# Designed miniproteins, single chains, continued (3), part 19

Each design is a single chain, and the fold is of that chain. pLDDT is the mean over its residues in the fold that is shown.

## One batch from the design tools (miniprotein)

Design m8633
Fold by ESMFold2-Fast:
Structure m8633 (fold): chain A 85 residues (1-85)
Amino acid sequence: AALRAELERILAELNKQKPPVLKVTVDVDLEAPDGRRERFSGEAVIGGPTLEEALEKFSEALNRLADAARAAGYRMRGGVRVEPL
């Protein structure tokens, strides 16, 4: 619950940037410390005045997603797909 909310918050922050530049699709399997498995799927449109700034925000968001999962004790497997708009 808490981890999902944090992941969604991170993606929502990316969606606030304009103009839209990149579409990001996150599709990961989350394994909880108790062995419970969940799938997290989410999409965000990354915006910014430049492609370079959008990519910087994307990199920062990926690190925050990974840190949130580790802090919650989850093992995260899967991928992130990035598509130009």
Scores: mean pLDDT 74

Design m8634
Fold by ESMFold2-Fast:
Structure m8634 (fold): chain A 62 residues (1-62)
Amino acid sequence: GAEELARYAREVAEELAKQTTDKDKIMEELQKRVGPLLRKASTEEAEAATRAIVEVLNEAFS
């Protein structure tokens, strides 16, 4: 569901933000790991996962 996908997306984003400061590399890896799941997700699930990613990146780099 939306909560499960958002949690996974948050975990991946947090892992990547700890490993590199290169935002382009983070986005590439997120597309590889989370992208296929977003394609199969409902609109609500995709929106929740995208918000989780944005929140993590804002916390790490803003």
Scores: mean pLDDT 80

Design m8635
Fold by ESMFold2-Fast:
Structure m8635 (fold): chain A 82 residues (1-82)
Amino acid sequence: SAEEAARRGVEGALRADPEKAQRAFELMYKAGGKGIAYSGAGAAAQVNGDLEAHGWGMRGGMELSGQDKATLGAGAGVKAAE
């Protein structure tokens, strides 16, 4: 499911670089914290997919591939919330 994929992605990112991933997720949460706010702003152009972890919604399936992608997800969320 999407929720399971999101949880795995978050766990993978935290394992690769826990400090950077945690900061990225915190920024995304503060920017909107919910997939609807993130998705509604059209951040899909820069982040692929739709993920939900820890009750948060975020756009992106790339956390499994590294720390830079986790940061990209957070940046897109902040931009979308503006």
Scores: mean pLDDT 41

Design m8636
Fold by ESMFold2-Fast:
Structure m8636 (fold): chain A 74 residues (1-74)
Amino acid sequence: PPPQTLTVTKVTVRDSNGNIVKEQPSTTTFSSDRLPVVEVDLSDLPAGDYTVVTTLVDSDGHEIVLEEKVTVEE
């Protein structure tokens, strides 16, 4: 299929209990054949395991949610 334009609408950081500890609005656009590159600063968070949830919409209005696990170390 032809590549679509995807728009990142927000990035949310959740702790190990699922609580939102950080939320960052975004307007970054990219092609569906590429991985999105969105930078989130976690240096102010305590050491531990977090989930970065990136919410995107395609050109047809379909919502896509990507989850990435990250570990903050001392």
Scores: mean pLDDT 74

Design m8637
Fold by ESMFold2-Fast:
Structure m8637 (fold): chain A 83 residues (1-83)
Amino acid sequence: SFEELIEEAKELQEELAQKINSLPPEKQKEFEKKVNQAFEESKSPEEGVKKVAEILKEYGFEELAERWEEVMLKLIKLVKEKA
């Protein structure tokens, strides 16, 4: 359901925050800059999600990147289908 996906997205966001906070401060700033640039340069939310997943893989968070992409793309699809 939509509510279950929202809850899963919140849990993923908390796990992501913990992983990023475990990085050295310089790497945290680099990550934030890359993520912001990915969304700013993306033509769609789906493109932004895919770019963030690639950044997460570069930082060694491959499993989290795959789960992030799957959950975020499902949420975007459901939001569009409700319109």
Scores: mean pLDDT 81

Design m8638
Fold by ESMFold2-Fast:
Structure m8638 (fold): chain A 61 residues (1-61)
Amino acid sequence: SAAEAAFNQGNLAFAAGNYNGAVTAYQQAIELLQADPAQPELLEKAQTYLIAAQLELKNRA
């Protein structure tokens, strides 16, 4: 799904240390999942990983 693709893009960005890119991708995944919520576990993971990426940005900036 588009939401899974966005979540995977977030994970790749996060692994590369691109926390800004990870935030953008996870936000996109959350938006898609909230519009058509078929995967509550993926939504929860995207929200958790978004917080982790935002924390990395705060701690480094």
Scores: mean pLDDT 83

Design m8639
Fold by ESMFold2-Fast:
Structure m8639 (fold): chain A 71 residues (1-71)
Amino acid sequence: MKKREAGLKLVAARILAVGVEIERPDLYEKNKEEIDSLIREAEQALENGDYETALKLADKLIDKVNEIIKE
């Protein structure tokens, strides 16, 4: 069920992003535009029924959060 999988993955990705915002607001602010863009595009894809794209964008968001943590 791609819809449920995409939705859950996006929720998980957003929780990770919120974690960075709380623990490292300086790093979040530096990367805010890219994070906000990925969230917006993933939500748009999910709303449009493009679960494949929503999953890919959620993965990119998770990768970006992991990249920020390594800074």
Scores: mean pLDDT 81

Design m8640
Fold by ESMFold2-Fast:
Structure m8640 (fold): chain A 71 residues (1-71)
Amino acid sequence: VTEEQLERAREEIYKIVKDILEKAKENGDFEKARQEIYRKAGEKATEILGRPSIEGARLVKEVIDEAEKEF
């Protein structure tokens, strides 16, 4: 895993989380949105960083926590 891959993954995951949360605000279904966020963010991290890694798991949690704090 490289720093560039981590930066790219963070950016892509953040976009996914933001998009889902914005839609959830419109329809009010935050429980479903939260489930989809964790699933899609994990899949995207694995896609960019390769199969599951500690760095990937940490990145997913960090980005989700940051986005949820804003909402």
Scores: mean pLDDT 74

Design m8641
Fold by ESMFold2-Fast:
Structure m8641 (fold): chain A 65 residues (1-65)
Amino acid sequence: EEERRRRLAEYLERLASHPDVTPEQQEKLRKAAELVRQGKSKDEIAKETGLPKEAIDRLEAAAEE
């Protein structure tokens, strides 16, 4: 559980550091990583970042690889 949150947060931070990511997307991804570390729910992360829950689910699945 904690390991799962850590992997997701690390994945989001790495994704935010990609050169092809816009500054707006970078800010959203870093905010999402912070909220994940705080243990916020997917609903809360979606509300705070503006990302749809489906996108968060896909990012979580990708982070588990």
Scores: mean pLDDT 76

Design m8642
Fold by ESMFold2-Fast:
Structure m8642 (fold): chain A 110 residues (1-110)
Amino acid sequence: SMIQKLMLEVLEEIESHPNAYIVKDEIDESKYPGWRDYIPNPVSLSSIRERIENGEIKSIEEFEGLLNTLFLQYTTLNPEDSEEFKKMLELNKKAEELVEEARKKVEENK
């Protein structure tokens, strides 16, 4: 669908960001020991991609919700004074801009 293609285009742009390495794959147990005990439903860019490709995510709003969960996950895992926290804020800002552009494209095609 147009929405699926648009979500994948946004995701590819997020994946191209230099800070995307932090959120691309499963949470690193060596860096965040015991994370499974307090993050019951972990997400990554890779898991979001899989869910878009298999048709689980059907709207920009659902996609935005998963991205928000991803950013909340990593801002929770990292102290506010850490470099990783700062990098997550930069990535989140770019993701928000891309999602808003995608939303406008959907509205133009209603």
Scores: mean pLDDT 85

Design m8643
Fold by ESMFold2-Fast:
Structure m8643 (fold): chain A 104 residues (1-104)
Amino acid sequence: MLYTGKTIDKKKAEEFIKEAKEKKAKELVVQSTTGEVSVDAIKTLEKFGKENGVKVTLVLDISSGDIDKIKKAYDTAKELGIEVQVRAGKDASEELKKLVKELN
């Protein structure tokens, strides 16, 4: 199951989890178009994956966003063992494209 948002906070993560549970999903892919995913959202997704045997993947598809927040989301997901994919949108700034290269 794929769920897409701009900035993802804990409340939005909980909404994605609710839908994934209703559909009995074995994989939950959460895509952020800003790369801004809160630490609490990532922890919520990790706990859900662990408790339900669901593979959680975080996709940071960065067209715009705050570099420090994106980096913090990436670092948090890596620390918790969540699969992270980082890519730059076509309209992403050169600074964001450089960040994507550094994180891959």
Scores: mean pLDDT 83

Design m8644
Fold by ESMFold2-Fast:
Structure m8644 (fold): chain A 62 residues (1-62)
Amino acid sequence: MTIDYRELLEKDPVEGAVKALEHLVSGGFSLEQAKQLLLKEASDIISEEQLEEAARIVEERL
């Protein structure tokens, strides 16, 4: 599920995380669940700080 998002996360971690979080939330996950999934699968690419910033952007769009 995250393989297509890994390239985006590598180029722009915050923008890639925003797109991945939006996709997961659209699929029925809560923002909190989406954050946990991204950390589990892409913790080697994205920091917790970058993920929190992306989550804040997604929250503003809800």
Scores: mean pLDDT 74

Design m8645
Fold by ESMFold2-Fast:
Structure m8645 (fold): chain A 82 residues (1-82)
Amino acid sequence: GAEKAIEYLKKALEALKKGDLVEAGDYAALGLQEAHESLDEEAAKKVEEHLKKAGEALSNGDKEKAIEHIEEALRLAEKYSK
């Protein structure tokens, strides 16, 4: 359910803040999967776009921007949870 999406995105954010990039990516992927299963299509797409932008920011070495995008993905998952 939406609660699992929120849990995984929180774990992704925690891992990223600790510098555990592999763990952050794994939890972000799990959070996105749960978002697609539990949120409506438009809400899940918004979560996905922010997670993609977080990945792009990390590839550019911008950890701060990546954190901001995961925080926004988490906010959207919480807002649109059923």
Scores: mean pLDDT 86

Design m8646
Fold by ESMFold2-Fast:
Structure m8646 (fold): chain A 70 residues (1-70)
Amino acid sequence: SMDKELEEEVQRLLDLLRREDIDGIRKLIDDADRKYKEYEDKDPKKALEYAQLSALGRMSLSVLELKKRA
């Protein structure tokens, strides 16, 4: 299950997506990727949660790029 920190990061991603803050989303992805690497050997379950957060961020960027082209 996601802890409170990860829940807050997901909420932050949704706010950034709503505001169309591309740079903020990229920063969130970079931070999630660093956390994934940090936890990969220590806590694989937590690493998976950060990998999923990073994937959600990348999907959010794809949605914004499609909106821009439409």
Scores: mean pLDDT 85

Design m8647
Fold by ESMFold2-Fast:
Structure m8647 (fold): chain A 70 residues (1-70)
Amino acid sequence: AMTEEERAALQSDLAKLQSDLEEVNAPQKLREQLAELQQKLDSGEESAIDLSVQLGVLDIQVAVMKVFPK
């Protein structure tokens, strides 16, 4: 099961991604993906490793937008 420490780390990562999405004026689709990850974290149904993988994929998408802003 997800520990309180793992949950705190994921919440911190989600907060950073939220800030990054605002900074790059990200499209609604990416903001919806972030909201979905937050909902999965809040529900506790997903494993920490599955959430970390999904968060990493979104982080890469945001990083690409920072390098190639529109």
Scores: mean pLDDT 78

Design m8648
Fold by ESMFold2-Fast:
Structure m8648 (fold): chain A 95 residues (1-95)
Amino acid sequence: SLLEEIEELEAEYEELRKKVKEMLETLELPEELKEEIKKLVLEAEELYGLALIYKAIAKLVGDDEEILEKAIELLKKAIELLKKAVELLEEAAAA
């Protein structure tokens, strides 16, 4: 089900969001890296918000598959941005 895939992707995004927040609160980071992470998080949040809007629209029009697929594409892009943020934070923590 496309709706089940969306729920799984939302859960993955929320776990990554929590991890990024916890790492930003605990790690001492160079300002340049903080700005890079901030940009990645901002773009991810914008895509995530748009995905939730598409999900809501799809539900209003009887779970339109094309609109749900757009929500999935946006969620996957948002997840990849947060994964990149996590990778940069893990690299900084190891240095």
Scores: mean pLDDT 88

Design m8649
Fold by ESMFold2-Fast:
Structure m8649 (fold): chain A 84 residues (1-84)
Amino acid sequence: MEEVEKLRNKAKEYAQKALEAYEKGDFDTALEYMRKAVDYLVEAYKLEGKPGLAERVRRIGDALIEAFKAGDKKPALESILALA
């Protein structure tokens, strides 16, 4: 579906913006963009009719966000990029 690809592209866009914010030391902005990347990817799977995958991506994304907050910033962010 066209809308699914649009949401997937938004997830990738925000994952990349999160990396750029992180590289500039803007961790609050990086965290906001990580959340947006996960949200768009979850919406994409829901729209594609894959609610089980959407739920799994939400759990993985939330765990990566918590890892970023706990100080494991670059690996968590790289995982968001790989997930998106």
Scores: mean pLDDT 87

Design m8650
Fold by ESMFold2-Fast:
Structure m8650 (fold): chain A 81 residues (1-81)
Amino acid sequence: MQKVDDELEKRAAEYEATKAARDAQIAALRSQPPSPEVRKRLLDLEIEEGVLAIAVGVVNAIKEQEKRRKELEELLKKLLE
């Protein structure tokens, strides 16, 4: 169990870091004068962000399921007091 949790945390952190870097790149490109090259790069980054958003969503859904399980276990434990 610990290894799976560590791997999920590592992947989630990597995805979040990649998303943050992507957002920074998009912001930097948007600050540049508009050109065909800038527009193409923005489109490429937006496509990559969409794929990353799906990946982050899947990881976050798994983490939310584990969080809800813990909340239910704590609630059950409190009721059994």
Scores: mean pLDDT 73

Design m8651
Fold by ESMFold2-Fast:
Structure m8651 (fold): chain A 95 residues (1-95)
Amino acid sequence: SLEEKLLELLKKLMEEGYSLELAQEMLKIVLEKGLPLSLENALEVKEEAEKRFEEKLKSAKEAYKKLEGIDESTKEEEIEKKLFEFLEEKYKELE
């Protein structure tokens, strides 16, 4: 199935050292472009995935700040750390 192919490639990308979030974005771009699902095609879209991930992370940080009422003077590094901890917890709960 499509899901089985995606999970297999996701595992391979994570074994290569990519984060779950970046690996997911790479596979999403491969699918959006109608490319065959393969490790080679995922790696070819890596730079585009990194750019999209950075833009999503920026938007997610802004949304997270509004949701939690975080002060605008809070360091971006602290906001990013809290966001990643939140996402990691949600990923761990995914069953």
Scores: mean pLDDT 74

Design m8652
Fold by ESMFold2-Fast:
Structure m8652 (fold): chain A 91 residues (1-91)
Amino acid sequence: SAEIAALEAQYRAAAAEANADPADLEKLRRALQLLIEGTLLLLEANPEYEPEVRRIVAEELGEPEPKTLEELREKLEKLQEKAIEELKKSL
């Protein structure tokens, strides 16, 4: 779709910036945020995969499965922040 194609182009640019400056975790955060947006668009187009994604996200956070796409977005963003904070500790 045009939305997925535009998001892919934005992700490619953000990922290139993150790769050029791997110590800048904010560049990585921007690339990961675009991946969250892409994941949500793909799940909206392919709802058959949504139960598996909800389960994985819930297990990784140790929280109940999200019931809406907005709750799923919030949990994906929480996983992103957790990953960034763990990377900060290892740098």
Scores: mean pLDDT 78

Design m8653
Fold by ESMFold2-Fast:
Structure m8653 (fold): chain A 61 residues (1-61)
Amino acid sequence: TAEDYVKGAKFYADQLFKEGKYDEAIKVLENAADSFRQAGWEEAADELLKYAEEVRKKAKE
């Protein structure tokens, strides 16, 4: 389901963030959101973009 893919993307991004790979974590979320939007999973895409914004803010202190 879309929800399972969202959870997977967030989990992978969280792992990259723990490794200090902040730009890669954000990119994973943004790329997944683009793919979900193209698939018609608008709410899932919006959720990942919101999460990417949170990750970006966290990375900047």
Scores: mean pLDDT 84

Design m8654
Fold by ESMFold2-Fast:
Structure m8654 (fold): chain A 89 residues (1-89)
Amino acid sequence: SLERLKQLFAEFQPEGVELKDEKVPRHKVFNTQALVEAALKKEFPEKSQAELQKVVVQVMGELKEELLTKPPEEILQPALERARELLGA
């Protein structure tokens, strides 16, 4: 659920994870980031929170332009694929 994903984001929100882009609605950025983090944590339970956080921050930064024009569900798959590359999967 969206509520659960927002709660997970709040629980695992480290410093520097926020994307600073006034053109993108904050809730869209947070929801997309929470979805990516939740999926990666489930797929890579052996990875530390810090490792997953660094990868998510990098991927979200690379996809900033996509966040302006695309819904979160269209961004989730490319974000996960890029994150898997960075994690060596």
Scores: mean pLDDT 67

Design m8655
Fold by ESMFold2-Fast:
Structure m8655 (fold): chain A 64 residues (1-64)
Amino acid sequence: NLLERILEAAEKMKADLKGESIDKDIYENDELFAAAVLIYLSKEEGVKLNPEEQELLERLRKEN
């Protein structure tokens, strides 16, 4: 499930960033965190976004 994967990755990313001094608006905005996670995954070597993940990323980019 794409949504479940994104939420799990976003929760993990939030946990990692919670201890750092970052912009709180980004931390508390689930959609921005989901977008950041998708961007991170697409940049990681060996991780390729499927068509559904690409569509979601484009949509989030358009809405933000």
Scores: mean pLDDT 59

Design m8656
Fold by ESMFold2-Fast:
Structure m8656 (fold): chain A 59 residues (1-59)
Amino acid sequence: MVEEVTAALQEAAKEMAKMGFSPEEVRRSALHAARVSGLDDDDAERVAEAAREAALKEQ
């Protein structure tokens, strides 16, 4: 579950980066999405950081 959410949000992060969103904006969006998906705070923070890293690699 966490791995699937991480992969999906990393793909979304790459798309957001291509649209001109900053890594920080992408991280914030991913954190919200992870929480809505039912992840706890520790897992949500981990997923948000993975999304931020994906956005940085795209730009």
Scores: mean pLDDT 79

Design m8657
Fold by ESMFold2-Fast:
Structure m8657 (fold): chain A 94 residues (1-94)
Amino acid sequence: MKSIEEIIAELEADPEIAARIQEIASLDSLEDKVAAVLELLKEIIRKYKLSIGEAIILAHWLLEQAGISPEQLRELTEELNDKVYEIVEEVKKE
């Protein structure tokens, strides 16, 4: 299987993923951006069968690409990690 670094590089090269990230970045509220990123993350977790650790790395990358600042990411880290854990566990049950 591909490493998380290879998966991120593949996603960076994907025009469909770039378009979705741009749509998320255009949302007005931080809450809506986070929710949309988590939905995209869930799709990628299903496709690549990501571990919790890989999913957390990807979630941070997606939020940064969507225009969430490093300061906002630091404030969200605990809540984000909890939500990512729940998503990975939900996908495993599918």
Scores: mean pLDDT 82

Design m8658
Fold by ESMFold2-Fast:
Structure m8658 (fold): chain A 112 residues (1-112)
Amino acid sequence: SKEDQELKKKAMELYLKGEEAFENKDYEKAIEYYTKAIELLESTSDKSKNVKRFLAYLYFKLGEALFKLKKYEEAAEYYRKALKLAKEAEASESFINRVEENLKKAEAEIKK
């Protein structure tokens, strides 16, 4: 729908602001933007694989920002959410492997 297109556009704009914050090492601000993008995407009636892949990537980026803040348990939770959505949405093996490696790193930090 036109409403779903506007929500997806707004989510992309928030994602890009999150990426800018992440590059500037403002991980708290990156988390805020990624979280808002996720909320908008989850509010769409569009349950397509393309939306699920974008949602998986946003959960992955949220996990990376949390990992940078040493919130390893929370990072691992979001990596698991990203992995589940990525597999459901038939995301690339390259992306799935990247999420799995980051999950292993977060779990290793938790065990220290």
Scores: mean pLDDT 90

Design m8659
Fold by ESMFold2-Fast:
Structure m8659 (fold): chain A 65 residues (1-65)
Amino acid sequence: SAMEARARELAEEFKKRNPDVVKATVEGDKIHVEIDSKDVTSQAASEIETIALGIEIGKAEITRL
């Protein structure tokens, strides 16, 4: 769907800005982000949530490896 394509595009852009992100994928109504870093700023977490809301899925799951 167009929403999934847009979410994937935004996830890739986020990944480019945050090099410690190992994986960013879209599964249904969720954005799943895997981060291999202890230095995840509150700003990065807020950006992930903003992206999820921007594509109207409203959910982001962050996994710290």
Scores: mean pLDDT 58

Design m8660
Fold by ESMFold2-Fast:
Structure m8660 (fold): chain A 97 residues (1-97)
Amino acid sequence: KSVEAAKLIVAANIQMVAADVALEMGDYETARDAFEAAVGNLKRAYELAKESGDEELLEQVKKAIERLVSHVRDAAKTAPILKPVLEEAEKLLEEIK
């Protein structure tokens, strides 16, 4: 579970970088898909970390979710197509409080 959650955090970080590159290129659909994938991976990582009882891993997932929400929130200001992704990311952030 811990190794699986850690792999999902790494995947989400790669997806956030891919989304940033897509935004720079004006490819808003690719950016949306990358952020959606990051949300899904972090949601699954959070569930696995919570089930594992690994508090350090849980804190890593929480920090990754906070970083994701910040990135999507900034991007959604200029790319309205990202608003549904922002809503899902903010919903996930509320779950981890």
Scores: mean pLDDT 85

Design m8661
Fold by ESMFold2-Fast:
Structure m8661 (fold): chain A 89 residues (1-89)
Amino acid sequence: LNQSSAEALLQISREAERLAEEAEKATTDEEANRLVSRVAGLALGLGLFSLANQLRNKLTSSTEEKRRATAEYARYLAEYARQQAEQIS
């Protein structure tokens, strides 16, 4: 469809920010696991394979650790995608 690469990256940035906020509010292990998988998927889509693997390794950690790691990585992805969008605008 008729989206620029910059627009696609800005959409990824907004989705990552949303996932970070959801991670901070996650109260169950099931919620945290779902968010880990979604954020890892965004990292993979951006070509950040090592970051995706590091986050997936958190699936065996406590709910609190998964929540914190997911929020941190999601915010990193949001900034990364925003910076990439600015470079190609």
Scores: mean pLDDT 81

Design m8662
Fold by ESMFold2-Fast:
Structure m8662 (fold): chain A 125 residues (1-125)
Amino acid sequence: MISEEEKEEFKKYVEKLLSDMLENGKDRAIAITEFAGKKVLLDIHLVDEIDEEEYELHRRIFRSLSKPGKFLEREVTFEDGSKLYILVGEMEDGTIVVSVYSVRKRSLIEPTSRLIVEAVVELLE
């Protein structure tokens, strides 16, 4: 069972990564960290507008690369109409890969980070 302290540290790590991307005008970041004894690769897209056709293609590829039963997707629409897509999969080597499509907006950093942690926890539990 994953501790609340481990979840909070992972959330802080993701929040810092998203904040750094926003402040430096980065459209994409790839980061490697560890969570719950697993290697986690974060592939984050922070864009002005999400290409839903590109996302659907990536979703299909991501699902095909994930271990059977170890794929999870989340689509969220925030109150302002902004969308968030999260793909989480466990690869054959046990690496957890998280692909995120989020819009470039400071108010969404905390809720996006929380939702990423929730998705990874759900895949692992």
Scores: mean pLDDT 85

Design m8663
Fold by ESMFold2-Fast:
Structure m8663 (fold): chain A 66 residues (1-66)
Amino acid sequence: MDDQPMSPGEARAMLVAAQEETKDPKAPLVISEIAKKAGVSQSTARRALEKAKALGVITSEIVPAP
């Protein structure tokens, strides 16, 4: 299986998303907000959130920028 190493930006976005879900597990994760908090692009945040959800790290709904 392709274990591709996660970039530092993707790792930060995933960590931020996990922290936000821990505070409010019923709220959707907004890609633009996660990107801003992690200091990464929205594309990087989206990819990190999709990867985190696939791995079961987060369960919240992922929504695009407002």
Scores: mean pLDDT 76

Design m8664
Fold by ESMFold2-Fast:
Formats: structure tokens, C-alpha cells, sequence
Structure m8664 (fold): chain A 68 residues (1-68)
């Protein structure tokens, strides 16, 4: 999955906000997009769980684990 320039700018701002590496956040965003395509009914709940991990100071690896 390739991010649009607009999506990339949003990812950069979010990575800065959560104090995580931009490349790691790009990986997370791509995983979220893949999860939404495979599991559209569960996506909203899982996206909220991902944000909860990041809001609690969790790592990107922990956030990605929510999707597996």
C-alpha cells in the first residue's frame, strides 16, 4: 500500500505527537489500511485500540500487535 502525499503529512504530524519514529508510524498506517480491507466490520474497534496503546505511551510494535 502506497500512502498519498496528504496521508504522509498526517502520518508525520501524528508520529511527532505520539513521539514515535515516522517510518514506524508509516508501517502502522499501512497495517491499518490492510486490516480495514480484510476486516471492515472490526476496523473501527481495532483502530480505537491502536490509538489507546499509543495514548498510553505504548510502542508502534505494541499497536501493530493489536491488529494480529
Amino acid sequence: VQLTPEQLKLVQKRAEHYKVNVDDFIKLEKKLIEFQKANPKEYAQKAMEVLDVLNQGGSVEEAIAVLN
Scores: mean pLDDT 79

Design m8665
Fold by ESMFold2-Fast:
Structure m8665 (fold): chain A 80 residues (1-80)
Amino acid sequence: MWEKEYEEAKKLADKGSLRGMAKLAVALKKLGKEDEFNEVRYELLEKFPDLKDFYELLQAVEDGDEETERKILEKHGQPL
C-alpha cells in the first residue's frame, strides 16, 4: 500500500508540488525510511515556519482529511 503511495507522491514532489512533498513525507514515515523522511521534513519546514501547521498537514494527509490539507496548503501557498 504505502510503497505505491510513495512512488506517486515522489513524482508529484519532483514536480515541485508542496502537496506531493507532504504525501511523500507521510509515505516515507509509514515505510520506516527515516533518513529520507527527515530530508523531506527539513525541506517542508523551510516552507512552513509554523511547526504546528507542518504537523497538522502531515496528519491530514495520513487521515485523508482533504479539507484540512487544502486549508493549510492555501494558507502557505501565498506568494512569499
Scores: mean pLDDT 73

Design m8666
Fold by ESMFold2-Fast:
Structure m8666 (fold): chain A 69 residues (1-69)
Amino acid sequence: SLKEIVEKLKNIADQAQTAADRMRAEAEELRKQGPEYQKVADMLQAGADGLRELAETLKKLADEIEKSI
């Protein structure tokens, strides 16, 4: 059903948000270890930002589907 699809999308969005938060935490930890890790930390931060954007997109999609039912 459309309701089940909405719930599934919201759940996937929450999982993506959690993964983004973990990657940000890892990036911050690497930044504390020294300047040689800054580039890798920046790459992890970019990955986290991408996952956050995906989470926001999926939440918006779920909201639009929910409005159609």
Scores: mean pLDDT 87

Design m8667
Fold by ESMFold2-Fast:
Structure m8667 (fold): chain A 59 residues (1-59)
Amino acid sequence: SSMDKQIKQAVDKLMKDEKVPESEARKIAETAAKLGRKTADELYDFGVNAKRSQERQKE
């Protein structure tokens, strides 16, 4: 399905740019897709925002 390609692209970007492990990146992308996000860019942005929220908790 088209969604599998979007998830793969988002996972690849999260691993490369944000240094997220593949298993965690996949969980993030799949969660975003379940919440209604449909493009790799939207899935990636969701993951970046999740990481930023985690950083705020650790200040």
Scores: mean pLDDT 80

